# Ledger of designs, part 45: designed miniproteins, single chains, continued (3)

Each design is a single chain, and the fold is of that chain. pLDDT is the mean over its residues in the fold that is shown.

## One batch from the design tools (miniprotein)

Design m9535
Fold by ESMFold2-Fast:
Structure m9535 (fold): chain A 60 residues (1-60)
Amino acid sequence: VSAAYAQAVQEGQALVAAGHMSQASYDAALAAAGVTPGAPESAQQSYLAQLRALRDRHEA
């Protein structure tokens, strides 16, 4: 699988573990962003940026 996909999964799970999103919301967001193991890297990077923005919002 791509490194970007693995990173997106790890960062998303970290947000779930921190209580910033539910597991269901994480799964839905990953699917809606088109982030699957076979998805284009650009889609995976876009999702990573969204996860990082969400994390930043909760840290602010």
Scores: mean pLDDT 69

Design m9536
Fold by ESMFold2-Fast:
Structure m9536 (fold): chain A 97 residues (1-97)
Amino acid sequence: SELDLLRKILTEKYKVSPADVETLLKLYEILRTQGPEALREYARENLTIAQLERLLTIVQLVIHDLKNSKDPVEQRLRESLQQIAEILTELLRERRG
């Protein structure tokens, strides 16, 4: 599944902290099950500026890894991560002015 693949990349390749792994997986699940507006609201209420910056950097690294994939699961994961990156970027701009 997309979620299993994301967990594997975060934990095995990038050695992301357990807290950041669980946060990113939560953002992915919200986007998938509730949509982009629910994700925006959750991130706005629950994430600090430092978390938004760190998570955006991680998401962009994973997107780059998946850019040339021919696998449908990897393509769907990349599309979802692109939406997450856009939302995190918008929230960072709002909080920085």
Scores: mean pLDDT 89

Design m9537
Fold by ESMFold2-Fast:
Structure m9537 (fold): chain A 67 residues (1-67)
Amino acid sequence: AMAEERRRKVDLARRWLELARQAANSTPEEQAKLVPEIQAIVDELSGLTPEEVARLSAEAERQLAAD
C-alpha cells in the first residue's frame, strides 16, 4: 500500500539523518563503520524523484522534531 511504502521511506530518511548526525560526532574509526549503511540508504533513495526526496526529508525532519 502507498501508506506503508511511504512510511518505510520516511523511516529510511530518518535513519539517514540520525546516521549523518552520528558520523559528524564520531571518530574516524566510528565514521568508517557507518559509511556502508549510509551508502545503502542513499542507494535505496536514489530511485526517487527530487520531489519525492524533498517530501520524505520534510516528513522525517518533522517526525524528529516531534520526538
Scores: mean pLDDT 74

Design m9538
Fold by ESMFold2-Fast:
Structure m9538 (fold): chain A 67 residues (1-67)
Amino acid sequence: MLVDFEELKEMVEKTAKELGIELSEEELERITRKLLDWFDKDGDGKLDEAELKQFEENLPVLLLTLK
């Protein structure tokens, strides 16, 4: 299964809210693009299931780092 930018953006927004982090739409898009680029080994703009799992597991720490 491949996860696209919109699905990742939803995950980033949800996790940011859970951490009490307020993101503008522009910041949300920027952070999501950076995270997608870090985990997208094929450069196709999507994550496979294994890449998605790594993304989810590291998302809280990555959000604190990239904000």
Scores: mean pLDDT 75

Design m9539
Fold by ESMFold2-Fast:
Structure m9539 (fold): chain A 67 residues (1-67)
Amino acid sequence: MEEIDLSSLSPEQQAKVEAIVEAFVEGLRYAHELASNPDPDYEKLIEEAAEALKIDIAKEILEAEAA
């Protein structure tokens, strides 16, 4: 399966993924604010990283259920 669909997760698992992604995004924004040389494209980088993390967490949850 090449694509991860969040709708395959339970509502509780979806909420957990969203909470983790939100915390991650907030942490990245805070870290960027503390950076000496802020990247003007940091929001795009954060969005890409958040999407990758969301997929990774969803995949781990689905693998744990399948195991």
Scores: mean pLDDT 72

Design m9540
Fold by ESMFold2-Fast:
Structure m9540 (fold): chain A 85 residues (1-85)
Amino acid sequence: EEEKKKNIELKKEAQILFGEMLSLYRRAQEATDPEEIRRIIAELREVMDRLKELYKKSKDPKLQKFLKEMIEVGEKRIAALEARL
Protein backbone atom coordinates (compact mmCIF):
# COMPACT_ATOMS: atom_id res chain seq x y z
CA GLU A 1 0.00 0.00 0.00
CA GLU A 2 3.04 2.25 -0.53
CA GLU A 3 1.46 3.89 -3.60
CA LYS A 4 -1.69 4.84 -1.65
CA LYS A 5 0.43 6.32 1.17
CA LYS A 6 2.50 8.30 -1.35
CA ASN A 7 -0.67 9.67 -2.98
CA ILE A 8 -2.00 10.82 0.43
CA GLU A 9 1.33 12.59 1.11
CA LEU A 10 1.33 14.28 -2.33
CA LYS A 11 -2.29 15.41 -1.80
CA LYS A 12 -1.40 16.96 1.58
CA GLU A 13 1.58 18.77 0.01
CA ALA A 14 -0.66 20.03 -2.83
CA GLN A 15 -3.22 21.36 -0.31
CA ILE A 16 -0.47 23.19 1.61
CA LEU A 17 0.91 24.74 -1.61
CA PHE A 18 -2.59 25.79 -2.69
CA GLY A 19 -3.07 27.49 0.68
CA GLU A 20 0.26 29.29 0.24
CA MET A 21 -0.84 30.44 -3.24
CA LEU A 22 -4.14 31.85 -1.88
CA SER A 23 -2.30 33.63 0.97
CA LEU A 24 0.25 35.17 -1.42
CA TYR A 25 -2.48 36.30 -3.82
CA ARG A 26 -4.41 37.94 -0.95
CA ARG A 27 -1.22 39.77 0.14
CA ALA A 28 -0.63 40.90 -3.47
CA GLN A 29 -4.21 42.24 -3.72
CA GLU A 30 -3.58 44.33 -0.56
CA ALA A 31 -0.20 45.58 -1.83
CA THR A 32 0.06 49.00 -3.49
CA ASP A 33 3.85 49.10 -4.06
CA PRO A 34 4.80 47.66 -7.51
CA GLU A 35 8.09 46.28 -6.11
CA GLU A 36 6.21 44.37 -3.38
CA ILE A 37 3.78 43.01 -5.99
CA ARG A 38 6.74 41.84 -8.15
CA ARG A 39 8.28 40.08 -5.12
CA ILE A 40 4.98 38.31 -4.38
CA ILE A 41 4.65 37.28 -8.06
CA ALA A 42 8.12 35.69 -7.82
CA GLU A 43 7.01 33.75 -4.70
CA LEU A 44 3.81 32.67 -6.52
CA ARG A 45 5.92 31.38 -9.43
CA GLU A 46 7.99 29.29 -6.98
CA VAL A 47 4.75 27.77 -5.60
CA MET A 48 3.57 27.08 -9.20
CA ASP A 49 6.87 25.32 -9.99
CA ARG A 50 6.38 23.08 -6.92
CA LEU A 51 2.80 22.27 -7.99
CA LYS A 52 4.09 21.35 -11.49
CA GLU A 53 6.67 18.99 -9.93
CA LEU A 54 3.89 17.32 -7.88
CA TYR A 55 1.87 16.92 -11.10
CA LYS A 56 4.83 15.13 -12.74
CA LYS A 57 5.28 12.84 -9.70
CA SER A 58 1.59 11.99 -9.28
CA LYS A 59 0.12 8.80 -10.80
CA ASP A 60 -3.39 9.38 -9.34
CA PRO A 61 -5.73 10.81 -12.05
CA LYS A 62 -7.85 12.65 -9.46
CA LEU A 63 -4.81 14.31 -7.88
CA GLN A 64 -3.41 15.16 -11.35
CA LYS A 65 -6.73 16.84 -12.27
CA PHE A 66 -6.71 18.81 -9.00
CA LEU A 67 -3.08 19.91 -9.51
CA LYS A 68 -3.73 20.93 -13.14
CA GLU A 69 -6.74 23.03 -12.07
CA MET A 70 -4.70 24.68 -9.26
CA ILE A 71 -1.86 25.47 -11.69
CA GLU A 72 -4.37 27.06 -14.12
CA VAL A 73 -5.87 29.15 -11.27
CA GLY A 74 -2.37 30.25 -10.20
CA GLU A 75 -1.36 31.24 -13.75
CA LYS A 76 -4.53 33.33 -14.17
CA ARG A 77 -3.93 35.06 -10.83
CA ILE A 78 -0.31 35.84 -11.72
CA ALA A 79 -1.51 37.31 -15.06
CA ALA A 80 -4.04 39.50 -13.19
CA LEU A 81 -1.31 40.78 -10.84
CA GLU A 82 1.07 41.49 -13.76
CA ALA A 83 -1.73 43.47 -15.46
CA ARG A 84 -1.68 45.83 -12.42
CA LEU A 85 1.99 46.67 -13.09
Scores: mean pLDDT 82

Design m9541
Fold by ESMFold2-Fast:
Structure m9541 (fold): chain A 92 residues (1-92)
Amino acid sequence: MKLIEEKIREALLKLKEEKGIKRVALLTQDEEVREIAKKIAKELGIELHIAESVDEAVKLAKEGKVDAIIVGNEEAAKEISERTDVPVVALL
């Protein structure tokens, strides 16, 4: 899990530093990834919303509750990018 922790930290830090984004949705089925992301988001002062589905992640973005979405896979990233204009980051 060390490599995925580094990827999550890099994604969140880039969104914060390059785009000023402090509200992010995470869509992943991996509970360990969710817990790591919550820990890093708290450390960086980022508001993290856990989405259980693509529809929930898109709804959070459309309602202006999040300004970016992080997903566990490329297929989810493509589907979300077709439905919303917020930045979407795939963890792989």
Scores: mean pLDDT 83

Design m9542
Fold by ESMFold2-Fast:
Structure m9542 (fold): chain A 58 residues (1-58)
Amino acid sequence: GNQSRVDLILQRVQQLVQQGQSKQDVVDHARRLSDRRNLSDRQRQQVLNRAVQLSQQG
């Protein structure tokens, strides 16, 4: 399935957060990765929700 692609995107999101990227940049990057990897709408929502959550946690 596409779950491994979701996990890879979330790993990249975590790296961007650790690099100090802004919430907007993290979310935009997650959206672009989801689009390029042709994720389902449900999986795109999962990635975007998690990206927002990770960008808010210190």
Scores: mean pLDDT 78

Design m9543
Fold by ESMFold2-Fast:
Structure m9543 (fold): chain A 55 residues (1-55)
Amino acid sequence: GPGIYGGFHASLGFAMGTSTGNQEAARLGALALRSRDDRVRHYMGGEAENLGLNG
C-alpha cells in the first residue's frame, strides 16, 4: 500500500546512513521511521537516502 513507500525509503536512508557513517542520514531515517505519518516518512526517508548516497 501507499505506506510501504514511506517506510521503504526511511529504512534505506537509515541503512545507508549507518553503512556510510553519515549520522545526519541515519538520524533523518530514524526520525522518519518513528513518524506514523506516511507523507512525512516518505519525504524524510527520501532525504535520508539521498544524504546516505552523497555523504
Scores: mean pLDDT 61

Design m9544
Fold by ESMFold2-Fast:
Structure m9544 (fold): chain A 73 residues (1-73)
Amino acid sequence: MEEVIERITEVLVSYGVPEEVARRIAEGAVKAYLAGVPLETIRLAMTLELAPIVGAERAAEAAERVVEILREA
């Protein structure tokens, strides 16, 4: 799962999220996924966390890409 965290962190950084914040969000998303939280719930939560950092539209795009990574994990 460390590889999944790194991959998500890289995606978030590419959208303008600072690396430390991106890693924290990535860890949270992976923990939620492993706990059985639905992907749609993770997507919505991530969009809400990212919107104040990168804006609503970019947050939605980033969250969708992260969910795709989790779906393939």
Scores: mean pLDDT 84

Design m9545
Fold by ESMFold2-Fast:
Structure m9545 (fold): chain A 84 residues (1-84)
Amino acid sequence: MDIPLPSSSDDDVRYHTIADLAEQAVLQAGTRIAPADFAAVEARIRKAVFEKDFDGVIAIIEELAKRVPSLKPILDQIKAAKAA
């Protein structure tokens, strides 16, 4: 395995990782918060992911994690992916 792939840019890898983690956070939050609150939050997260606003994704999930502590590991992974 000595040949470097013409890799996706670090930004592409970061995007896909954060998008997948954001989807996991949406699925987890959907079981723990009221449907009306969930619909608004889901729309905000999806928009931030689509716009590649990773700071916005982190901020929204960080707010959710205050109400849904099980999101903290996902939030930490998103922060790590953004920092990579």
Scores: mean pLDDT 76

Design m9546
Fold by ESMFold2-Fast:
Order: sequence, then C-alpha cells, then structure tokens
Structure m9546 (fold): chain A 70 residues (1-70)
Amino acid sequence: DKEELIEQARKDMAYIVQTVDKLKPEEAEKIADLALEGRWDEVESRLSPQTVDAIKQVLDALKEELKRLD
C-alpha cells in the first residue's frame, strides 16, 4: 500500500544520507522527512549535491509508484 512504499523510500533516503554524507541516523531520518515534504531548500542546505541527486531519484521512483495506486 502507499504507507509501505513511503516508509521504504524514507528508509532508503535515510540510508543514502548516512552512507554518502556520513550523517547520524537521527539527522538522516529528519532530512528524509524534509525531502518527503518537498522542503528542498532545507535538504540542499544540509547535504552534498551528490546526495541530493540520489534522494531526488528515490522520490521520483516513489512518485511514479504512487501515481499507479491513485
């Protein structure tokens, strides 16, 4: 369902933030939540451009899957 897809995307984004930018799990989870909310100014201020691009790819994939459920 939608909640499972969103939760998986949140975990994937948090993992990318932790692995690439080496942030703490708590910070990575907050950034994943900001990305899900579309707060790109805050996300971009906290992450490297490389990590921002990776997170956008995760959200683009999530957005396409959610469209098919609507």
Scores: mean pLDDT 84

Design m9547
Fold by ESMFold2-Fast:
Structure m9547 (fold): chain A 66 residues (1-66)
Amino acid sequence: AKYAFSRFDTNGDGKIDIETYKKEAEKLGVKLSNEEIERLKKYDTDGDGKIDFKAYAKELTKPLIE
């Protein structure tokens, strides 16, 4: 548990822009693929280009069942 998702949540509202997340991940040396970006959009429940990190973090603890 090394990720502090709050570092990507600049407003502290539990949501973050997909573009912001992509840029921050690249700065940490992680290059997101188009498939991973589309996966993040699954957690954009409002369709506004922002993901709910609480829902996303819950999925990270589950087996990758697609």
Scores: mean pLDDT 61

Design m9548
Fold by ESMFold2-Fast:
Order: structure tokens, then sequence, then C-alpha cells
Structure m9548 (fold): chain A 103 residues (1-103)
């Protein structure tokens, strides 16, 4: 998948999550962070960790965890369409770790 498409999807998801919690300003901050991390070619694990940290900083740990999980699941879907087995296994592991933190 093209990086520009991934950035646009991440921005849309972050804004939606912010609006759902009546915190558009927080959604904007998440969108900007995700865009920056993709521009810096960060791994999915690093992207997820930074999203969670931003959520904690704004006192919205649950929002950060939900957004990180949503972003990871989106990238897993893209990796499955591309058939990259190594990337699929890495993303599935990250998703499992995030789901465990939400219990």
Amino acid sequence: MKKEIEIDIAEALAIIQGVVNDRVDVGHAFAELIRKLFAENKSIREIVEEIIKLGEKYGHKDLGLKLALTVARLFLSIAREEGDQETIEEYEKVIKELEEKMK
C-alpha cells in the first residue's frame, strides 16, 4: 500500500476517535502524530507505542489504546492483501499485545 494512503487513513481514524469522545482537539493531535511517525518511517510497534503515550499525556489512555489497536488492525489488513507473511506475523503479535492491555 502507498504511504500517502496510509497517512490519510490514519488521520481519518484519529479524527473519528476524537469526535466520538467529543475531543476534536485530541483527535487532531493523534492525526498529526501518526502522520509524523509515518513520514519518519517508524515501525508499527513504534507507532503504536507513541499513540499510547499521547493518549496517556492527554488523560485518554483508553482512547489511545483503542486508536492504536484500530491502526494496527488496519495495517494487518493491508499486509494480508499484500501477502507479506513476515509483516503479517509481526502485526498479529502487536495486536495480541494491545488486546491483552485492554483487559
Scores: mean pLDDT 69

Design m9549
Fold by ESMFold2-Fast:
Structure m9549 (fold): chain A 72 residues (1-72)
Amino acid sequence: DAALLEAVAEAATAVARARAEELRARGEALLAAGASREEVQLALGREVAALIPDPELRALLLARLDEAEAAL
């Protein structure tokens, strides 16, 4: 459902904004270690998902990230 996906995006954005400095440093470290942009996006997405307070929205984002990783 589009509304549920929008709720996931909003929750993920709120977490990412609250942890922007930590996530930026993590992404920079992964790039310096030779990770691809896709690998960095998945790793940061998982860290954001783990911090979403709503367990339903967290589970939905994690499931989508698992599917995206399997498609690499």
Scores: mean pLDDT 83

Design m9550
Fold by ESMFold2-Fast:
Parts: structure tokens; C-alpha cells; sequence
Structure m9550 (fold): chain A 62 residues (1-62)
């Protein structure tokens, strides 16, 4: 999914690809879910661990 690709790209340090994959997902989400996705991507980027970002997104209902 674009959500998984966005978080994986963020974990790999590819901020451009992460934003490109996140764009269509964000357009379909509520403002609270958008904030949760941004936090998940930030966590993945900070740790280099896509699983940590994906778990945060899943707990937020993404």
C-alpha cells in the first residue's frame, strides 16, 4: 500500500519518496489520522525502523 511505502521510504531516509507516497493517503484521511501518519513517518525516519512507524500508524487506525 502507499501507506507502507511512505513509512518504508521515511525509514530509509528518502523524504521525497515518503511524501510522494503519503500524498494520496493523506487526501483520504481525517485531520487526526493525517497527524498520526506524519508522526509514524517521523518515528520511522528518526529510528530507521519501518516496523515502529507502521505499528504507530496501525494503533491510530491507519
Amino acid sequence: SNLEKAIEAAANGDSKAAKEYAKPVLDALTPEQQEALEKAMTLAAATGDAKRGLELARKAGL
Scores: mean pLDDT 82

Design m9551
Fold by ESMFold2-Fast:
Structure m9551 (fold): chain A 75 residues (1-75)
Amino acid sequence: SSAEAGEGLVRELERMGYGADDLVAAEVAVRAVERLQERGVLSPEEAERIKRLLLAIGGPITAEQAGVLTAIAVG
């Protein structure tokens, strides 16, 4: 589900050392998305949509915000 994808990204960022309220650069969030795709949690199409949204922001966002955007991108 979209909610599971969003939570999965937040948990991946936590494994990378970022708490929910920590600011992450778009490139860091993109790496988390790529790791989820490598593990088969996200399809290539879902990963592409999420990465496009994250990069469109251009500035740092919280890990929790990245999770919300992931949920939106998955649908």
Scores: mean pLDDT 85

Design m9552
Fold by ESMFold2-Fast:
Structure m9552 (fold): chain A 76 residues (1-76)
Amino acid sequence: ELEKVILEGTGKIVSYSKKSYENISNKEEFEKYIEKMREYTKETSKRMREIGDEETSRKMEKESEEAIKELKKMQE
């Protein structure tokens, strides 16, 4: 079941990223995109923690925070 959680969560993030980047035209849309990615990551992370995989949950949270910081720097 862990594999399904990871695959589904990652798939949603990747799908949303590709579709949203094609339609991002301004800063407000970019901020909404970041917010949506954060929501998906938090949801997936919580589910991993609930099934007992704290290590993967912590790693996903750290990597997501770093990715968001990098995306924000590129927008600057």
Scores: mean pLDDT 67

Design m9553
Fold by ESMFold2-Fast:
Structure m9553 (fold): chain A 95 residues (1-95)
Amino acid sequence: MIEDSDFSKLIRPNPLLRELLAEVGVTEETLTLSEVLRYISEWLVDKGLLDPENPSLVDLKGTLLGELFGVDELDTSNINEIAELILKNSTVVEG
C-alpha cells in the first residue's frame, strides 16, 4: 500500500533501474520515490514512448522499463501502481 509519506522515502534502485536512471542523467545511489517517478516520466518522453493522444497509456513491449517492471503496458495516471513497481525494484534506505 502506497501512502503520501512513501513518496518522500529514500530508496536505492536495483541495478537495472539504475541503468534506466543513468539514461536520463541520474547517477545518484539513493533518491526519493517521487524523484524516481519523475525520472521515469522523463525516460518515457526521451524514448518516444509517451503517446500525446493517450498520455496516460504507454506500450512497454521490448523496452528496458517493460523488462524491469514485467509489464507490456503502463498507465502513467496510476501513480500508486508505478510507485509499487519501483519499490519492488528498490530497497528503502533508513537514514
Scores: mean pLDDT 78

Design m9554
Fold by ESMFold2-Fast:
Structure m9554 (fold): chain A 53 residues (1-53)
Amino acid sequence: SFDKEVDDALLLMLKSVVIKTSKKLNRQDMVDRAEKAETIDEALALAKELEAS
């Protein structure tokens, strides 16, 4: 569906931001979790945890 293409693009963008931020904060655990994230909800949860840290 159309939503699938949007979800794929958003997931890639969110994973990229989380990975980059996690590397900057020297949090390899978060990099590993972000690389394994398969859904937008997982990526958003990781981004939220990074902002709260």
Scores: mean pLDDT 80

Design m9555
Fold by ESMFold2-Fast:
Structure m9555 (fold): chain A 76 residues (1-76)
Amino acid sequence: MAREEFEKELERARAAIEEAGRAVSQEVRDRLFKGLEGVEEFGKKGGEEAQKLAADGARAILAEAEAITAAARAAA
């Protein structure tokens, strides 16, 4: 169901943000968590369509966090 997918994508995004924070800085971690917080609030406040869009938003933040981590590791 949309809610379960949304919650799973939030957990995946949080894990990726923590990894990006460890690879780069606390400022990067805080910035990404601020973005994810907006997505989480939107999904919790809205209905099924909002939860689907929030899941897409969480996936986008996950991809950004993974790209940041990969770039930081490539620069090492």
Scores: mean pLDDT 82

Design m9556
Fold by ESMFold2-Fast:
Order: C-alpha cells, then structure tokens, then sequence
Structure m9556 (fold): chain A 72 residues (1-72)
C-alpha cells in the first residue's frame, strides 16, 4: 500500500503534463486513505490523461503500480 503510493508520487514528479502529475498525486492520496472510490476516479483520470499524452512508458508504470495494490 505505502510502497504503491510512493511509486505513484515518483511518477507524478516525472510526468511532463501538470494534469497527469495532479491525477497521480490524487491517486496516491486516495490509496493512502483507503478511499477506493476516489482511487478509482483518480486512476481513470490519470489513465485518460496519459493516453491523451501518448506516454506509453508512464502508462505501463501506472498500471504496474496499481496492480501491486490489493483492492479486496
């Protein structure tokens, strides 16, 4: 959990688009808070922004970071 949130904050720092950076930080905060509804909304926003930006590497890293989080 904490490791996934830290990874997302690192991705936010590397993001060129401020909107992607913001969405990644919101996702990390939601995961830290255990707010899965907010996490899902932030994840969809970050994913959408990364697709729009064409940043396939950062998109793959986002999916990997979220896949490490247990949502059950």
Amino acid sequence: MKESAERLRELAERAKDPRVSRALRELAEAIDAGDWQKAAEAYMEAHRRLVEAGDDKLLDELVEAVSATDVT
Scores: mean pLDDT 75

Design m9557
Fold by ESMFold2-Fast:
Structure m9557 (fold): chain A 87 residues (1-87)
Amino acid sequence: SAARDAIIAEVEKALDALSAGNYEEALKHFRRAAQLAREAGDPAAGILENASKIVEEILNKDLSPLERDILVGVAELAAAVTLVTLR
């Protein structure tokens, strides 16, 4: 569906941004993906909202390198679960 394809595209952009260390861009794409999922009534909305909150923590908190790497991993897992579920 067009809605599913749009969610997938935003999640893939978020994942690319995370891999590049561009957390501000990752947050924008996770927020957009969550909004699209909510509008579509897709249960992925909750997972994507949680990914957005995790990226907000990366941006807003003074994290150790280990804490940051763990949170990046959790956000990447949320993206991967969403992509596997929607593909």
Scores: mean pLDDT 89

Design m9558
Fold by ESMFold2-Fast:
Structure m9558 (fold): chain A 83 residues (1-83)
Amino acid sequence: LSLEEALALADEWYAEARARAERIADPEKRARALELIDRVYEYTRKAIEALLGKKDEKAAKEYAEKGMPAAEEFMRLLAEAEA
């Protein structure tokens, strides 16, 4: 998996996740989900660039760890909204 391929996959995933968040009926939950997915995407992109672009495994891990709380909250919120 190249850097370009990984970033393209992240972009596709982000577009799908954002579309799902946009379909949440509750406006407060929708706004929060959109905020969270934007944050997850930012850290995911930075982690991919660090790991595959710069070969910096430590930086990649730090970015992934920073994104994890937002990812967990997003997945919980989405599961609750789609239940």
Scores: mean pLDDT 86

Design m9559
Fold by ESMFold2-Fast:
Structure m9559 (fold): chain A 63 residues (1-63)
Amino acid sequence: MSELVRKEAELAMKIMKASAAGDSREVALILAEAVVEHPELRPFFDVSKIPSEEDREEALKIL
């Protein structure tokens, strides 16, 4: 459980950093890889972690 919380926090930070840089493709790739590589993160996987709507739309297209 603590491991999942840590992975969720790291995922959120990666998404926020990529989004702050304006790299919507990077945000989408991070999310797609997270779902594929870490299905255990699904309960903590939330597109609302992406601060910009533009990045969220790109992630939804790739997921």
Scores: mean pLDDT 66

Design m9560
Fold by ESMFold2-Fast:
Structure m9560 (fold): chain A 73 residues (1-73)
Amino acid sequence: MEELYQKVKEALERLIEAARAGDRAAAEKAYAELVQTAREMAEKLLAEGKEEEARKYAAELEPLLQEAAELIA
């Protein structure tokens, strides 16, 4: 779990850097990676029967995904 969460943080950092540089293609790629990693985390938790942890994880990521979407808008 922490490994996937670290990947989310790294993707978000890359997105912020790309957005600041005006590199829209890199920002869109980083956003896609962020969304994909978030999906993988949810699937992993659900496969392990950790539905409550999956819900908490979704609540934590929802504002981060919202901020990321605003960066590429």
Scores: mean pLDDT 75

Design m9561
Fold by ESMFold2-Fast:
Structure m9561 (fold): chain A 55 residues (1-55)
Amino acid sequence: SLTDIEGVGPALAERLRAAGFRTQEEVARHAGALASRLDLSDETLRRIVAGLRRL
């Protein structure tokens, strides 16, 4: 699930799903667009990217 990505908690996982990112692969594919689509802080984006590298 999205919460398997290190740095993604339940609240962030729900925001990702609401934005149309339902799988880890979809998050990885659109990593560069996450900040603009979800209005994420640089720190939150860095955590998601680091978590994706550990999948």
Scores: mean pLDDT 74

Design m9562
Fold by ESMFold2-Fast:
Structure m9562 (fold): chain A 74 residues (1-74)
Amino acid sequence: LSPGQLKVLEYLREHIEEQPSNSELAEALGVSQTTVSRRRKEAFEQILKWGLLTEVRSLDEFRAAIAAAIERAK
């Protein structure tokens, strides 16, 4: 994961109950909504490549996958 993708995942993990929009992420991270959308897509594509998610996502699976991806990205 790139540093930008990692920052998106860390923010999502921290605010997972709030389900932040791309607009909220863009404001918090100081980037455009388009940049956030692209980084989210790329980060989740990497999570899928690592086998951390199925095609059907539950909230618990989503939470666990983000946490595991952050740990692996170290």
Scores: mean pLDDT 74

Design m9563
Fold by ESMFold2-Fast:
Structure m9563 (fold): chain A 65 residues (1-65)
Amino acid sequence: SPVEDLGEKVARIVVKHKASDDAVQRAVNSFGDYVGTQYGLSPEEVQQLKEKMLRLTKELREKAL
């Protein structure tokens, strides 16, 4: 989906730039809230998207080690 593709792009950018955990969390929250409003996602769907993005940032960081 376009939302998930954009979420992956954001996750990859914050990992590439070695963002702090707080900066990652803020980026994920801001993106999730923004797309939730734009695409009419429920709060539960927004939370699921945020969790998927955070999981991807963890996986990408593990691969960079």
Scores: mean pLDDT 83

Design m9564
Fold by ESMFold2-Fast:
Structure m9564 (fold): chain A 71 residues (1-71)
Amino acid sequence: SMKEQLEKELQELIGELRELAERHPELRAQLEDLVRFLQGLLDDPNATVEQLQEAKESTKAALRIFRRRAA
């Protein structure tokens, strides 16, 4: 289903955030906060496809910003 695909994609994005946090201690707190938000959304059985899609797009945008800040 679309929901299962989005959940898998969000889990992959969480993996990318964790890898970035491990390499860049200066960003770790901010990245871990985003991971906790996404994990909470994934753990919510009432999360809609629309909410998961918005979280995906927001996380991709955030990753671009964090990667730019990573010196």
Scores: mean pLDDT 87

Design m9565
Fold by ESMFold2-Fast:
Structure m9565 (fold): chain A 87 residues (1-87)
Amino acid sequence: LTPEELEALARQVEDYLENSDLSEVEKWALAWVTQEYLAKLAGLDTLPSEEEREKALERVAKHLGVSVETLREAIKRAREFLEKLVA
C-alpha cells in the first residue's frame, strides 16, 4: 500500500465507525484489526506473539466487561469486514 492508499483505508474505517451504530466491543475490535493490518504492511517486527496477544485480549475483555470469546468473535467479524474493504 502507498501512503495515499493507507490514508484512504483509514478514512473508510473512520467513516464506518462514525456512521455505524457499533458497540464499544465492535469499535475496539475494528481498531485492533486495522492496527494489526497496518503493522504487517509496514513490516514492523514488533507484532506481539500469540501468547502476548492472548493475554492482551484477556485484559481488554475484562476492561470492556465481556468474555474473551465475545471479543474474539468481534475481532473475527472485524477482520472479515477489513478483508472485504481492501479486496
Scores: mean pLDDT 72

Design m9566
Fold by ESMFold2-Fast:
Structure m9566 (fold): chain A 90 residues (1-90)
Amino acid sequence: PLTETERETLILFRILANEGGAFILERIAKKSEDEELRKEVLETVERVRRLNREAEELLKQGKLDEAEKLVDEATDILIEAEKKAMEHIK
């Protein structure tokens, strides 16, 4: 089993991965001439960043299970947004 320090490190890694995905999506959206797509993707990026910030605060409080839940939600939102963005690149 993982120690609490190892779990905390993995949660932090996942938060960083989510932020990386959000950053890439934001860059794709800002280069799009489709105003509706741009708005939708940027709103999704803000939602992901909000969930990541909430997860970081929970992590600071030692609430690892709650932090993991928010990180999972952010990851799911990113996967959906990445799928939509990729459809518009083809």
Scores: mean pLDDT 83

Design m9567
Fold by ESMFold2-Fast:
Structure m9567 (fold): chain A 77 residues (1-77)
Amino acid sequence: SFLNKSIEELTEEDGIELMKYIKEAVLRRTPPEQREELEKRMDEAIKNKNVDELIKILQEAGISLSPEVIEALKNAL
């Protein structure tokens, strides 16, 4: 689990696990009618390695990120 590792020890698999967790957390907080558009927006941010857009989506969903999680996202993308 990525939660038990330092940033330097994070693998590609840990990055995928983190992305899955984030996507599920955001979609769970989103009204059903907006989920398809938001999922597409998140998928585009991940594909383009746009960490700033991904962080913005999380903040709009009411999810607070620690500096360590933000750095893990930058390293995973």
Scores: mean pLDDT 70

Design m9568
Fold by ESMFold2-Fast:
Structure m9568 (fold): chain A 60 residues (1-60)
Amino acid sequence: MSEEDALLSAQMELRLATQRLVKVDPSATHYVDQGNKLFSGSVDDIQAFTAQLRQLAAEA
């Protein structure tokens, strides 16, 4: 139950971060593909990748 809730939250944050990155850097579409591959992965992996996407968007 807690694990399912954490996964859903992580997946939503990943989608938002991916959409934001593509909006500021359209050439970053390969990160969309990587995000899709991680979408059913571990919560930790999704959260780490989401943080990376947010950092990239802030630098763009």
Scores: mean pLDDT 77

Design m9569
Fold by ESMFold2-Fast:
Structure m9569 (fold): chain A 95 residues (1-95)
Amino acid sequence: SPLAELMEELAKEAEELMKTLSFEQQQQVTALMQRVGAAVAYGLETGDLEATLEGLREVLKELEELLAKSTDPTFQEVLQKLIEKVRELMEFVES
């Protein structure tokens, strides 16, 4: 599935990006990425892509809120890249 492949790429990129983060920042990102994975898995299992999009929108909102509140340039760069990847995933699901 192309959606499963995009999710695998996002998971791999998130893992690499997290190596630059503090332990607390890694925990925050890991929790959000687990929610992305769960939303995608649900859509793949059920065909309910509207539920997948809603889950992805909630994670995107939380990533944007973390970005707005962060003063750490490294964390800001990681969050921006993750936001871009989640948006790509959403655009693919909407296609």
Scores: mean pLDDT 87

Design m9570
Fold by ESMFold2-Fast:
Structure m9570 (fold): chain A 73 residues (1-73)
Amino acid sequence: SDAQADRVFQSILPQLQQIADDYGLTPQEKQQVLDTGYRSLRSAIAAGVAPELAKQGTLQNAELEAQRLVESR
């Protein structure tokens, strides 16, 4: 389970980093988005969500979190 979540997370890590960079997140905000994304992805994979759907959900949630972080400044 954890090994699968790690592989899936690594496969979308460039896209997660790009979202953080596109929104101009600080290093701390970027780390928060990555940490939250990993925990959510791991939980979804553990719950039996298909890897492709877990990827899509993680990326969508990361973008929404990035938007909220910028709007809260």
Scores: mean pLDDT 87

Design m9571
Fold by ESMFold2-Fast:
Structure m9571 (fold): chain A 74 residues (1-74)
Amino acid sequence: AAPALPDETAPVKMKDPENGEEVEVSREEFLKRVIKATKILLDAGYTPEEVARLIQEKGPDELIKKAYEIEKEK
């Protein structure tokens, strides 16, 4: 079994890419947004390594924001 976190079911705070406000979303919704953002970056020509590095260095909020900016350019 995977290691359980004591607060794994707690809502996640993230920055809304549309207005930059901090919003609370469910962990499931947050994960869905991260997955969607990852796909957008990969479709835009980013490598899986570049996406992973972005998450590690700047966090998933920056990944989501960058994906939002890419979608706006279309």
Scores: mean pLDDT 73

